Designed miniproteins, single chains, continued (3). Designs and how they scored, part 12

Each design is a single chain, and the fold is of that chain. pLDDT is the mean over its residues in the fold that is shown.

## One batch from the design tools (miniprotein)

Design m8387
Fold by ESMFold2-Fast:
Structure m8387 (fold): chain A 105 residues (1-105)
Amino acid sequence: MLLEVSTNLVPKGETSVGGPLVDKELLELAKKIEKEVLEKFPEVLSVTINPVETSEVGFSVSVKSRNLEVAKKALEYAKELLEKELGKEYEFINEQVHDLEALLR
């Protein structure tokens, strides 16, 4: 079973996200965090982080793994790294879990 866990990371107190935010420095930060998550969690198959519009800066995060608990730990680690780099508290909103093998039916 291949699972994708998708969520939004938003500054604490935010309840919604807008569209993609095209910012070179934020995109470079996102790619750096993706690599650090993949290096820490060998059971994670992919990590995708994209900046999104909020009142400040938010991120869309997706993790693919055959292990749901590993995917969730990878999301928490990505949150910790982003909070450290940006100096702000973030929270998860709109968490979704998809069975990617079931979506091919």
Scores: mean pLDDT 80

Design m8388
Fold by ESMFold2-Fast:
Structure m8388 (fold): chain A 96 residues (1-96)
Amino acid sequence: SRAQALAEARAFADEVNARYPDATDEEEEALWRALARELGLSEEETAAALAAARAGDLEGLVDAVLLIADRLEPRYPLLAAALREQAARAREALAA
């Protein structure tokens, strides 16, 4: 359910915040790097996600979200499913 997906999102956010307490909205790239490290993303995958964010590349950002969902799925399957649904809706909006 949506409530369970939100509970998984909160649990994951609490884990990230506990490991990276200094990550703030002012340093969006630092937040992305912290998330990438937590999820075990490669340097290449992290660089591609940051490049998409800097360029406002919505399709590249969708690809980054799908990659994050794949890494979250073993621990947070409902959050991963919600992220994939959001990515699919974003792709439909971009294609329309």
Scores: mean pLDDT 73

Design m8389
Fold by ESMFold2-Fast:
Structure m8389 (fold): chain A 60 residues (1-60)
Amino acid sequence: VEQLVEEIREAGRKLGAAHRAGDDATATEYGSRVVKLTRELIEKLGEDATPGEVGLLIQR
């Protein structure tokens, strides 16, 4: 679980860097990765945590 959180943060950082560089293709790729990893994290924690709050805390 903690590993997924770290991967989401890393992908988010790279997404931000791609956005600043104007690299739309890379930004789209990392954006999709963030969504995928966040869904996996929510599925694992779905019984113990609110999906919306988990996603907001990690991505935002």
Scores: mean pLDDT 70

Design m8390
Fold by ESMFold2-Fast:
Order: C-alpha cells, then sequence, then structure tokens
Structure m8390 (fold): chain A 69 residues (1-69)
C-alpha cells in the first residue's frame, strides 16, 4: 500500500541520514532527525535543519547531501 511504501521510504531515509551523521562525526545530532521528520517528512528539509543546527560549512553540507543521496 502507499502508506507502507511511504513508511518504508521514511525509515530508509532516517537510516541513511543516521549513517551519514555518524560518518561525519555528528552522531549526537540523531536526536534532531526524528523530530524534524515528524514535522515535515521531507529529506531535503531535514538536511537543511540539521545543517543549520550543526552550523555546517557549504562543503560539509554538500558532503552530507551526497552521503544521503
Amino acid sequence: SAALEALAAATNDIDRISWALRALGHEDAMSWVIPAFFETANVDEVLEVLAERLRLSPEERARLRALVA
């Protein structure tokens, strides 16, 4: 069903973002990922919120996006 497909996609996105944060040394930021997904469920918006909260440089933001893609 569309609902199960959306849930699976969201779970996979959360896992990929989690892996990317750990790879970049920002594992502690995991507590911010789930609330952001609860509010928007949009990967790009979640990544923007994380980049702003972590005060990532443009280069670090690009790496985060590349790791999640």
Scores: mean pLDDT 72

Design m8391
Fold by ESMFold2-Fast:
Structure m8391 (fold): chain A 99 residues (1-99)
Amino acid sequence: SAEEEELKKLFAEGLAELEKKLAAKGITRDTQPEELTEEQKKEVLEIVIEVIRETGKRLKELGYDEMAEVLFEAAKRIEEEPEKAGEILSEALEEIRKL
């Protein structure tokens, strides 16, 4: 559907923006998590939270309010429990798929 294509494009753009912002900090797909300093880990989390919130704002502007709320809640949870960031994001994406 047109809605599925719009959502696919929006999430692809969010992922591309994430990769771009991480690359600007010298962090690439080849960078192992264990090689990151504590400062770099904090920068990664800040960028991830920023991109999630920006994607949520774009979803809300397009009328996908429920999906936007899921992403805003995920960003908040990642700020509270950064060690669970991957799990929280995975759960949020699965919840969005059910909407």
Scores: mean pLDDT 83

Design m8392
Fold by ESMFold2-Fast:
Structure m8392 (fold): chain A 90 residues (1-90)
Amino acid sequence: DKIKKIAEQLKKAIENKDSELQDQVLKQIIQELKTVEGAKKMAEELSKVLGEKAPFVLRDLATFLKAMGLDEQAKVLEEQAKRQAKKLGI
């Protein structure tokens, strides 16, 4: 699964504090987020992989998507961020 591998690569880049890899992986994430279906799948995989960091990453990506005019995809990420934050008690 391409989306799952991208999410796992972001986790490794964050854990290793690899800024160059983080930038490269974030560009791949943004391409997948261009569709509503891609946004749903990416939001779910990022929530599984990033745990407590997921709500913050999802909100930042949603802000970026709104700036690009991808309002429906941004709503998907914001809703997932709220669900994950509630589940984790954040």
Scores: mean pLDDT 84

Design m8393
Fold by ESMFold2-Fast:
Structure m8393 (fold): chain A 99 residues (1-99)
Amino acid sequence: ADWKKVLELLLKEAEKLGLEVKGMAPVAEDFLAEEPIVTVRVLLRLKDSDEIVAVVELKYNPVGDKKLLDISVRTTPSMPEELKKKLEEIVEKLRKEYT
């Protein structure tokens, strides 16, 4: 699937958990790999906090249909354990369905 569609689904599910985007940027480009790869980093915060609690990285092929290649998540120690589990489940589901 187009990585932007997967990003939209991620953000919709994150909003239901009370997580908001603090920042989003391309952080890595590898055009020398067998498949060209762009990595987009999404920084998530809790609604009532300015602290980053999770980082989601989406890897996609910038050529053709802009297919999602991988999606991963890392959480900080300040992330509540229940929300960590739910976010990890969302990311795993999106990885299985769209990569």
Scores: mean pLDDT 80

Design m8394
Fold by ESMFold2-Fast:
Structure m8394 (fold): chain A 90 residues (1-90)
Amino acid sequence: SVALEKVSKEAKDLINKLIEALERAMEGDPSAIEEAVKYAEDLAKKGSPLEKAIAMVTVATLLAYARSQGNERAVEAAEKALDILAKAMS
């Protein structure tokens, strides 16, 4: 899609790391929450408005999935990441 072509390599790398941290949270990795927070904070500081919006939609989708699975750790990680990104968009 044309929108993804406007996302910087750095933002793509951070979004991928954020997705991977949320996946590890679903797998029971205890460090994954702190990693998700770190990548969300980096993206909040460095990302363009479009890049932050794409990250927010991605995290919101993963949050919905984590809730459907009853995965409390993944829900916590995704909620913290989403809160960070949402505050950076205000």
Scores: mean pLDDT 84

Design m8395
Fold by ESMFold2-Fast:
Structure m8395 (fold): chain A 103 residues (1-103)
Amino acid sequence: NAVEVVEYAIELARELGLSPEVIKMLEELKKEAEQSNAPAAYAARQIGMLLAAYARILGREDVAEELEELGDKAAAALEAGDIETAKEYIRRALRLVYEAENR
């Protein structure tokens, strides 16, 4: 479900050592997902859009565009029932944010 997708992203963000700002944004998205009972695919798209907005704050429009694409790909994988592929796209998105913060 949506909450599980956001929790997965939060755990990975913590493991990668992403900024407190990114973790807070994901925790706010988790609260919204709990209130709305949204589909998992919706959460994956929202993660992509949220991370893209953060990349734009860092001045990285190139990274923002790729993050939106990765969110859409993760959502499509979830709609197809391919959980492992969705997780890989989410991992790739969070690694891109880590690189944008540190390069």
Scores: mean pLDDT 88

Design m8396
Fold by ESMFold2-Fast:
Structure m8396 (fold): chain A 94 residues (1-94)
Amino acid sequence: MEKVLKDIIEQLKKFAEELGLEEERLKEIIERIKKVAKENESLPEELQIALLVLEAQKLVLETLLELGLIDEEEYEELLKRLEESYKKFLEKLK
């Protein structure tokens, strides 16, 4: 888990650097990822990883919308697809 969390944070830092994101916004994103990790630390490892990846992907979509790289309609469609994919994945872990 700690390695997965570090890998996600490193990927988000690289993403922020490529987009020229403000340092304060990157800090908010990292704090949100760490909060999700802490809230889910009692869950099975596969669920913890799935929820961390889901949150990271949601934060990427939010950032793309904030920067005007995608519009609101595209954001809603991508978010819906992301949530549907994770629902299907979680059902297979039963």
Scores: mean pLDDT 80

Design m8397
Fold by ESMFold2-Fast:
Structure m8397 (fold): chain A 97 residues (1-97)
Amino acid sequence: MSVEEILEKERDGFVETALALAREVQRLAKENGDEKTYEAAERFIKALEDARKKGISPETALALTFIAAVALSLVKRGDFEGATEALNLGEEIAKKA
């Protein structure tokens, strides 16, 4: 397996992890009636899926995974405003990728 194939597999794993984390944020936002965080998670997911189709870098995919993990941590602590801000940052990063 080439270095390029390893990096491609790592990128796909990061994207799938980021999507799973963002979907969990979306689920928790819905359960708590936080429409802004739900919509932010939906926009983040769409931007990440679009970025994946355009060939997102492994480094960008890892950064988006970290952002999604932070957003999930914030939602679990009841900080929906902070989670929305993190997801909005992630959306902008994904759109620039």
Scores: mean pLDDT 86

Design m8398
Fold by ESMFold2-Fast:
Structure m8398 (fold): chain A 120 residues (1-120)
Amino acid sequence: SKIEEAIKKAIEYIKKLDVNKPLTDEQREKARKMAEEIAKHIRELIKQGKSPEEVVLEAINRIIDYAKKHKLSAEEVVYLVNELAKLIMNDPDVPEETRKLIEKIAEEIAKVYNELKEKQ
């Protein structure tokens, strides 16, 4: 499955990130704005009739590309994913299957982050 492979690669990428100090207000604001941009793109893909798997795969790729380009910490990636999940989970226009996939990915990323914190 393309989505299972993308989730695995995203988890492996997050595991390599440094665990830093708590986020600044500026980092939180930047992450919220990016979550809004990704959520907007997700809604556009849904409107175009893309499948839940295609929508979620595109979201994962955008998050990881953004994280690599801007050298995000583990905390910044987790915060971005959580803010995106909140936007999508509270949107009744997003299909249930897409919401369930986003929720599952957010849970897996949170689990990986908690494991990283326990090792330090």
Scores: mean pLDDT 83

Design m8399
Fold by ESMFold2-Fast:
Structure m8399 (fold): chain A 76 residues (1-76)
Amino acid sequence: MDELVSLETEPVEVNGVPATLHVAVYRQPDGNYRAVAVVLDAEGTVLGMGEAVDKDAKKAAEEARKKALEAAAAKL
């Protein structure tokens, strides 16, 4: 089953709007990493989400983060 290997939270600003980025990285049984990133506003509303799978955990996290921030920017 997928194992949570890291969970990181950082403040971000998207088009002048303060938000929080959460990135969770899971190790899959096949040796790949699945990263899920969510951008939440101050009220806890989801502005953007991104998901990526890669053999490298850092690369998966970076791709998921990029997708979530791009989705949030498109809504704001």
Scores: mean pLDDT 82

Design m8400
Fold by ESMFold2-Fast:
Order: C-alpha cells, then structure tokens, then sequence
Structure m8400 (fold): chain A 63 residues (1-63)
C-alpha cells in the first residue's frame, strides 16, 4: 500500500494531467467538454475514495 503522502502526490499529479487534457479538449473538441468534465470529476472522486480508505485503485490507473 502506498503511504498517504504518496497517494496525495499521485492524486495531485493526475488532477494536473486531467486539467491539462480538459484545456486541450476545450481547444480542439469543444463539443466533448461536457462529457470529459463528467469523466474527470468521476475519476477525481474515485481518487478521493482511495485517499479516504487508504486502499489503492486496482484499475483505471491510466486516467
């Protein structure tokens, strides 16, 4: 199991990556922004659950 600081650092890195992807989608595929925003929020909620329980996500680490 990753320690709490490593889990928080991982979440911060993934959030930054997701924010950058959202900015790119706004520029290139604005019609997909709403769908991507929903997916981004779901992914962040999943990572928040990981932080709350201390258990690593077993799948979707590619988000």
Amino acid sequence: MLDPEELRARRARLQASLDETLAAIKEKNPEKVEHYEQTRQAALAHLDEELATGRPVLTVLEA
Scores: mean pLDDT 70

Design m8401
Fold by ESMFold2-Fast:
Structure m8401 (fold): chain A 62 residues (1-62)
Amino acid sequence: SIQDSLEKISKLDAESAVLAALLLVQEGHAEAVEFLQQLLEEKTDLPASLRRLALEAIAKLS
């Protein structure tokens, strides 16, 4: 299930977690949008390019 995937992703390092959540958002999983937003708020030390891609993906599904 999506919830099981999100729980597994939460145990990854910050960059891997954001990348995995971003891929789920890009695949149309709306439940991953809130999770990705939470990660971006919590993980302030992310590459600017990755943060930008994540925000663009969130905007597309919001």
Scores: mean pLDDT 79

Design m8402
Fold by ESMFold2-Fast:
Structure m8402 (fold): chain A 67 residues (1-67)
Amino acid sequence: SLEKQRQGVLLYVAGNIWYISGDYEAAAELYQKAVSLGYLESLRSLADSYAKLGDFETAEKYRELYE
């Protein structure tokens, strides 16, 4: 629905704020919630957040989903 799309975008934007601030754990949680609402553009940011946390295996898993 449009409501879920808006919520996903807002969570993605919030995730970006935490990512820019260097809090990759908080960013990953918000990006993951955005993905769960169907905002799949967050998959790249989620992968990047896990890479910043040193979890390269999880990062690669998410990258494969947005080819």
Scores: mean pLDDT 86

Design m8403
Fold by ESMFold2-Fast:
Structure m8403 (fold): chain A 111 residues (1-111)
Amino acid sequence: RDAEVDALIARLAEVMEKLLETALQFAPPEKVSLVVTVSPDSPYRDRVIAAAREVAEKHGVPLTVIEQPELPRGAVGVGIAGDGFEPTIEKNPELVDEAARIARELGRVAA
């Protein structure tokens, strides 16, 4: 399970990097934030947050973590936000689909 979770978190980090690369085409790093939404009872919550922090630091953007207890156990969401910049996850269908696939697989492994 640990190796599977490690691989899924690595794939999620790749998706987060692609989202940030896309966002940074439209706004400078100081106007962009990486947003991670997690279930507080997720067993891999801290690991997902650590991966997001590494990606955010690599690109010089701030990280915002939102804990939503209404999310199913193991649920994870990622997005981009900024001053005058709307979240980009819905504007990138391939990245939305990939993030959703990884989130579902992380939930499966956590169950």
Scores: mean pLDDT 68

Design m8404
Fold by ESMFold2-Fast:
Structure m8404 (fold): chain A 67 residues (1-67)
Amino acid sequence: SAMDQVARLAQELMERFGLSEERARALATFLVDLGLGDAELRLGPDGNILIYVDGRFRGSFGREPMP
């Protein structure tokens, strides 16, 4: 289910990139809603999370807490 995919991806984001649960869940929900739940995630040199689909760059997400 989409909820199971969000939970799995959020856990991965917390473990791999050190995101808070709130930020990890927000990014996971965003990716799953766009059909990008299987996207490759990489750490960028600026500390942002880079999103790749089929080897192509699609966008970035900041790791800083939301205000």
Scores: mean pLDDT 78

Design m8405
Fold by ESMFold2-Fast:
Structure m8405 (fold): chain A 62 residues (1-62)
Amino acid sequence: SEEITELFDEALKLLNELKDTISEETFNESVKKLEDFLKNKDLDGLKIALLSLKEALKIKSS
């Protein structure tokens, strides 16, 4: 797959790992935001989202 699809898949995987720490509404909003980045081919948006999700998981594991 192209880099953008790989970033989307990784971000979605991390978001699913956070699913139990956020509301259903926040989860759905976050999924939509990732889908919008993918649709718009916003590589930078996906990279920033991925970094934020990695930081959130680090906090969860602390």
Scores: mean pLDDT 83

Design m8406
Fold by ESMFold2-Fast:
Structure m8406 (fold): chain A 100 residues (1-100)
Amino acid sequence: SMEDKKKEILELFKEMVEMLKKELVAKAEQNNDEEMVKRIERGAESAIELAEKLVKEENWESLKNLILRLRDEAIKYIEDEEVKKKIEEIAEKALELIDE
């Protein structure tokens, strides 16, 4: 159903955001950058709120653009190759599910 599809897309999106947040927060904490930790936490919350809105509105093109942007950030900033690969796999699954 469309409701099940929306739920699965949001669960995948939230998993991707949490993995990205965890890696970026860990790096900021190692640098004792408390301001950056707060920026990352706020960015993650805002990304999830935006995704929830886009899914509710069935704005799939904007959601795909958001997923691709976060994937590109993960590729650019995450040094852990296994985490990077997992985020890429989650993003690809979400994009495939949006396209049905």
Scores: mean pLDDT 89

Design m8407
Fold by ESMFold2-Fast:
Structure m8407 (fold): chain A 79 residues (1-79)
Amino acid sequence: AAARLAEVEERLAALEARYEAALAAKDYEAAADALAEGAELLEELADSGLLSPEEAAGARATAEALRRAAEYYRELAAA
C-alpha cells in the first residue's frame, strides 16, 4: 500500500511540474495532456481502496475538475 501511494504522489508531482512548464510555454495541448493524466491517476487512486471514503470522494472531485480543465485547454489548442 505505502509503495503504491508513494508512486502516485511522485507521479502527481511530476504531472504538476509538466503542467506548469506547459502553461509557461503556452503549450495548451501539453497542459491538457498533463491534466488528463493527473485526472486518470487520481481516479485510479480513488478506486484503489488506499484512501478513506472522504479522501476518495475528494480525489474523484479533483479528477473531474482536472478533466474539465483539460477539455478547455484542448479546445484552446485546437482554435
Scores: mean pLDDT 84

Design m8408
Fold by ESMFold2-Fast:
Structure m8408 (fold): chain A 74 residues (1-74)
Amino acid sequence: MDEELAEWIRRAVRGDPEARERLIEYLKTVFGEEDPEAALERIVAVVKNGYADSAAIREARGLDATEDRELAAA
């Protein structure tokens, strides 16, 4: 499910080795990635950049960006 996948991605961004291993296997078995570790690093980089952008927008609007900043810095 998209929600479960999103949670595994957030855990992997935070450096959870179990989440990283699970996502590597998912990319290998479901998407047929030839280099699943490189694919995961690309996904993590994109997600971190997205959280940095989200945090900047939230801060500009006077909203709490603590979680977004944490994930961007992980």
Scores: mean pLDDT 75

Design m8409
Fold by ESMFold2-Fast:
Structure m8409 (fold): chain A 89 residues (1-89)
Amino acid sequence: MEEFRRQAKKLGETLQAEIDRLAAEDPELRKKVEEGQKLMEEAINDPEKYKELREKASELFREVGRKARERLLQDITEQLQKLIDELNK
C-alpha cells in the first residue's frame, strides 16, 4: 500500500513536469492545464461540489497526461533509432 502510493506520487510528479514542459510549447494543452487547475481550486474551496469538480479536473488532466506520455514514447523511439543507426555505421 505505501509502496503503491510512493510510485503513484513519483509518476504524477514526472508527468506533471512533462505537462509543464508541453504546456509551454502547446497553447491548447496550456488551456486544458489552466482549466483543470481552476476546477481543482474551486473543488478545494467548495466541499459540497468537491466530487463533481474533481472528476472534471481529473478528466482534463488525464487527457493532458495522455499527450505527455505520447511525447515521451516518441522521444524514446527517436533515441533508440539513433542508437541503432550509430551501431550500423
Scores: mean pLDDT 70

Design m8410
Fold by ESMFold2-Fast:
Structure m8410 (fold): chain A 118 residues (1-118)
Amino acid sequence: EVEKKAKEIRDKYLKKFEEMRANPEQLTEEEQRILADIDDNAAVVAAHRPPEEAEKFREAMLITYLLMKEDKFEDIRVLLKAAKDGDREILTIAVGYAASLLGKEDEARRVLREVGLP
């Protein structure tokens, strides 16, 4: 089931993020700046959304950034296929944002097209 695989991916990368946050001294200056920028942009984008959606934006941006940094585009595809309703829109924005930060826009666009998104 694609939903089960998506949950396993989310759980794995949220744990990885918690490990990174617990060891900030091991992050590069660039990684620290990007993570701070993700928090700021998630807050701005979610300013007019319910609090639960604001947290979903932040989580999606963090997970998508970490996956894309490691070229885990197949895992991003699984997350997009499992996402429903507004969650898919949030994840699509997060994919675009991460692609822009990492210079991987062509690969991100390919993944979006593979799941039927424009």
Scores: mean pLDDT 76

Design m8411
Fold by ESMFold2-Fast:
Structure m8411 (fold): chain A 79 residues (1-79)
Amino acid sequence: MPLSEKGKEYMEKILEYADPKVKEKIEKFLEEFSKDDASAERIAKVLGISKQTATRAMIALLTAKSPEEAAKKLSEILS
């Protein structure tokens, strides 16, 4: 499912603040998370990370209060 306009703008802001070394990985995570069938297992397989790391990334995105906070947490988790 394509992201809503607000969701897409939020994701773009996250990528602006993301660590350049993990930016592509964060972008792939956000793309997978935005799908109707998104799951920690599927995200883990697509990104080549553990299911635990994928779950932590999902929680970080859902609990972040700003795109900057989300970017920082995702950069740390997905590094």
Scores: mean pLDDT 78

Design m8412
Fold by ESMFold2-Fast:
Formats: C-alpha cells, sequence, structure tokens
Structure m8412 (fold): chain A 76 residues (1-76)
C-alpha cells in the first residue's frame, strides 16, 4: 500500500468518525450540524481528489484549523 493510499484511508476514516460525533452532538442545532457536515464533506472530496501524500497532509492541516474554530465557536 502506498503512502498516498494509507494517508487517504486514514483521513477519510477520521472524517467519517468526526461526522458521527457531529450528528450525535446535543450541543449543536440542526443548522449548525448541517453547516459542519457540509464542510466535512468538502474536506472528504478534497482528500479523494488529492494526487500526493503532501496534498493530503495540507488538507489535514486545514481540517485541524477548521476543527479548532468549531471548538471555539460551538463549544465542543
Amino acid sequence: MSELERAKEKTLKDIDELKELVQKSTLLSPEEKQAILAKLDEFKARVLAAKSAEEVLQIVGELQRYLAEVHEKYGL
């Protein structure tokens, strides 16, 4: 298995787990859940389209920054 394939599989799995946590949250309104889930789906699409492990790492960095903003804004 290539580094790119491993990076994609791990990142997609991590995003799917995050989507489940968002869906199960009692702290978020339905509108807030939809906004966060849509953003996570955008990250999934970018990961699937990535052509190198370096691109996947860049996307992961952006995802981590976004999650920090979600934590601050919505009270994880």
Scores: mean pLDDT 83

Design m8413
Fold by ESMFold2-Fast:
Structure m8413 (fold): chain A 70 residues (1-70)
Amino acid sequence: SARAEALRALGVRYAKQMDLTRAGAAFVHALSLDPADAAARANLATVQEAARLIKQGREEEARALLDTIE
């Protein structure tokens, strides 16, 4: 749906800004509207992995991973 697409785009924008909380929320909302959106699911997994890396002090690796989001 157009709304799910817009939420996915918003999530990408937040992820590029390192705002993982808002990025994750946007992708979760996109998936609630379109559970079959493989891109939104992949992006949510990437955000969750980046959050794990940041918690481990691996911020540069997290940034590089988030730069792959589209």
Scores: mean pLDDT 87

Design m8414
Fold by ESMFold2-Fast:
Parts: sequence; C-alpha cells; structure tokens
Structure m8414 (fold): chain A 62 residues (1-62)
Amino acid sequence: MLSEEEREKLRELVRTQVDFSDEAIAEINKKFGKEVSKETLLEVQLELAVEELVRAVERVLG
C-alpha cells in the first residue's frame, strides 16, 4: 500500500499533467445541467486521477 507521502507526491505529479480546455469545460457543464467553475472541475479531475493512479500502482506492487 502507498504511504501518505507517496500519495502526495503522485498528487503533485498529476497536478502538472491535468488541464481542461474551455471546450471540455463547456461540455461538462452541459452534461451536468449546472454551472461549475473551471477550478472545481480541475480539482475533481485531480482527485479522480490521483485515486486511479494509486489503485494502479497498488495493483502492480501488491
């Protein structure tokens, strides 16, 4: 299992890789039927990407 420190390092790495185009943000807002800020969408994507990477790394290592 990954430590809290290892998860934090993965979060920092993913932060440099995740971004939304204005077009993608518009599509997401249309799907939700609600106005969601770019900052909120980036934070959600970051959390989902970190969770998926943690799961993938733990599967390979464990």
Scores: mean pLDDT 67

Design m8415
Fold by ESMFold2-Fast:
Structure m8415 (fold): chain A 99 residues (1-99)
Amino acid sequence: MDKEAKDLAQQALDLAQEALELAREAIRLAKSIKSINLATAAALQAIGAQFLAEKALEMIKQGKGGKNALDLAQQALQDAQAALDLAKEALERAKKEAE
């Protein structure tokens, strides 16, 4: 097992899951300024998770990672995208309340 690719993929997944939780909380709090702050934090963490997941995938393409690292990196990309989509929804809801 390539430890570096797996460690990067795990870090990406952890960040993506944290971003997803922040984005879900932002949706729940959509009527407060706290929603904007949580949605912004979620988007930044999700972008970081995507970066780490892409780096892990590049290592895997170079033969430096196995199926476990691949599965973790793919899950991280999926969770990061979901977090970005929810964060965008929370920000759009907050904008409509300000208008």
Scores: mean pLDDT 82

Design m8416
Fold by ESMFold2-Fast:
Structure m8416 (fold): chain A 69 residues (1-69)
Amino acid sequence: GSLDDPASPEEQEEALESYRKVAEATVPPEKMSAVQSAIDLLEGVKELLTREEARALKELKTLEPSIAL
């Protein structure tokens, strides 16, 4: 069914890319097989992402200690 607030295709792609970027920066190469499995799972559910969920996942790339607010 349709979601009340579905993420746009662009937001879905940005969310998945943000997750991949964070994983690549954080996870050692030997763990990349597990990360790849997680990415495959997320790719299967990206169509179900709401706008809020996509925005939250995109924010992962901004969880730096240098973020001043």
Scores: mean pLDDT 65

Design m8417
Fold by ESMFold2-Fast:
Structure m8417 (fold): chain A 100 residues (1-100)
Amino acid sequence: SEIEKKYKEMEQLLDEARALVDEVERWLAEHGATPEQKELFERIRKLVEEMQALYDKFKKLIEEGKVTLEEANKMFDKMKELYREIRELADEILRQLAAQ
């Protein structure tokens, strides 16, 4: 179903976000993080926590039979927005490290 497809796509985005967090943490460990880079990384961590909470909420709604396709689309769009913000913050950290 379209709802199951969105749920799987949300899981994939969350897995990608977690992999990106691990990669950013390695970059910062290799180069030494500035206070500003640590703040950007903490923002990334909080956004991943928001993605996890959204994914858990979606799972619960599916289990309860309460999710509509419209709600699934809205939750998936929010998940994509969170992932985009994570990617932008990660790219900023990478840009700063490349300039060092």
Scores: mean pLDDT 87

Design m8418
Fold by ESMFold2-Fast:
Structure m8418 (fold): chain A 96 residues (1-96)
Amino acid sequence: SVQTKLNLAKIYIKQGKLDEASDILVEIYNDNMDNEEVQFQVGNLIVEIGNVYENKGDLDGARIAYEGAIKIYEKFPDNEDSQKAIEKAKEKIEEL
């Protein structure tokens, strides 16, 4: 189940297991390229990975994560939630 894998990625993020979380999110991304709702959830979790890197002082890791999330959101340019998520992620990068 995609939802089970997304929940597992969330658990890994909370545990600071960012490599394991990223591996699962890449799998979900590749298996669900045309599913807008799933792609959004992947983008949101990549932003959470960026937040964890930022809180640990890994500004390069944070930037890469936020830029990765932006690329996912940019696949859906007509979606208002995508537009807002892109703006927030860009603001996060500027604050690094």
Scores: mean pLDDT 88

Design m8419
Fold by ESMFold2-Fast:
Structure m8419 (fold): chain A 95 residues (1-95)
Amino acid sequence: SEEEQERLLEEGREALRAAGLPEVSIDALIEASRLLLEAQDRASLERAIALLEEALAREPRAPLVRRNLATLRMQLEGRSAEEGRRLEAELAAAA
């Protein structure tokens, strides 16, 4: 439910703040999480990655942001590889 998702995001924000993360990192991590809770399509992954990249540019010493960025990049690469294999199969079938 949307209400449960918002509650989890707010609890996450409070936990990150209590852990001493800067607000730019907290905002990016929570917004990226919100996007991915709504949809896990390519566009949402790309938007989440862009948010974390911007946050890391402003706060380079952000290990949690860097870790999440690496995870999302791996997920996007996995999708790209799958799309590439599908295209190869379609081209082979058309030949």
Scores: mean pLDDT 81

Design m8420
Fold by ESMFold2-Fast:
Structure m8420 (fold): chain A 74 residues (1-74)
Amino acid sequence: SAESEALRRFFEALAAKDVDAAVAAFGELPDSYRPLVAGWLREAGAEAGAAALLAATTRDQQESAIARGVREIP
């Protein structure tokens, strides 16, 4: 499914620390994935990015939060 492919690309981007790929893959996911993605970022050690994603009220803020989270991962 399109969701499964977006999830695969998202996790590949996190592993590669590829900010642009992670933002692009996140943009293909339904809005219902936002709290799940924040949880995955937190599990990966990206606490600030996860918190920013949950607080985001615009798409630009969500993309910025994903970018921050990817850079934050150890």
Scores: mean pLDDT 87

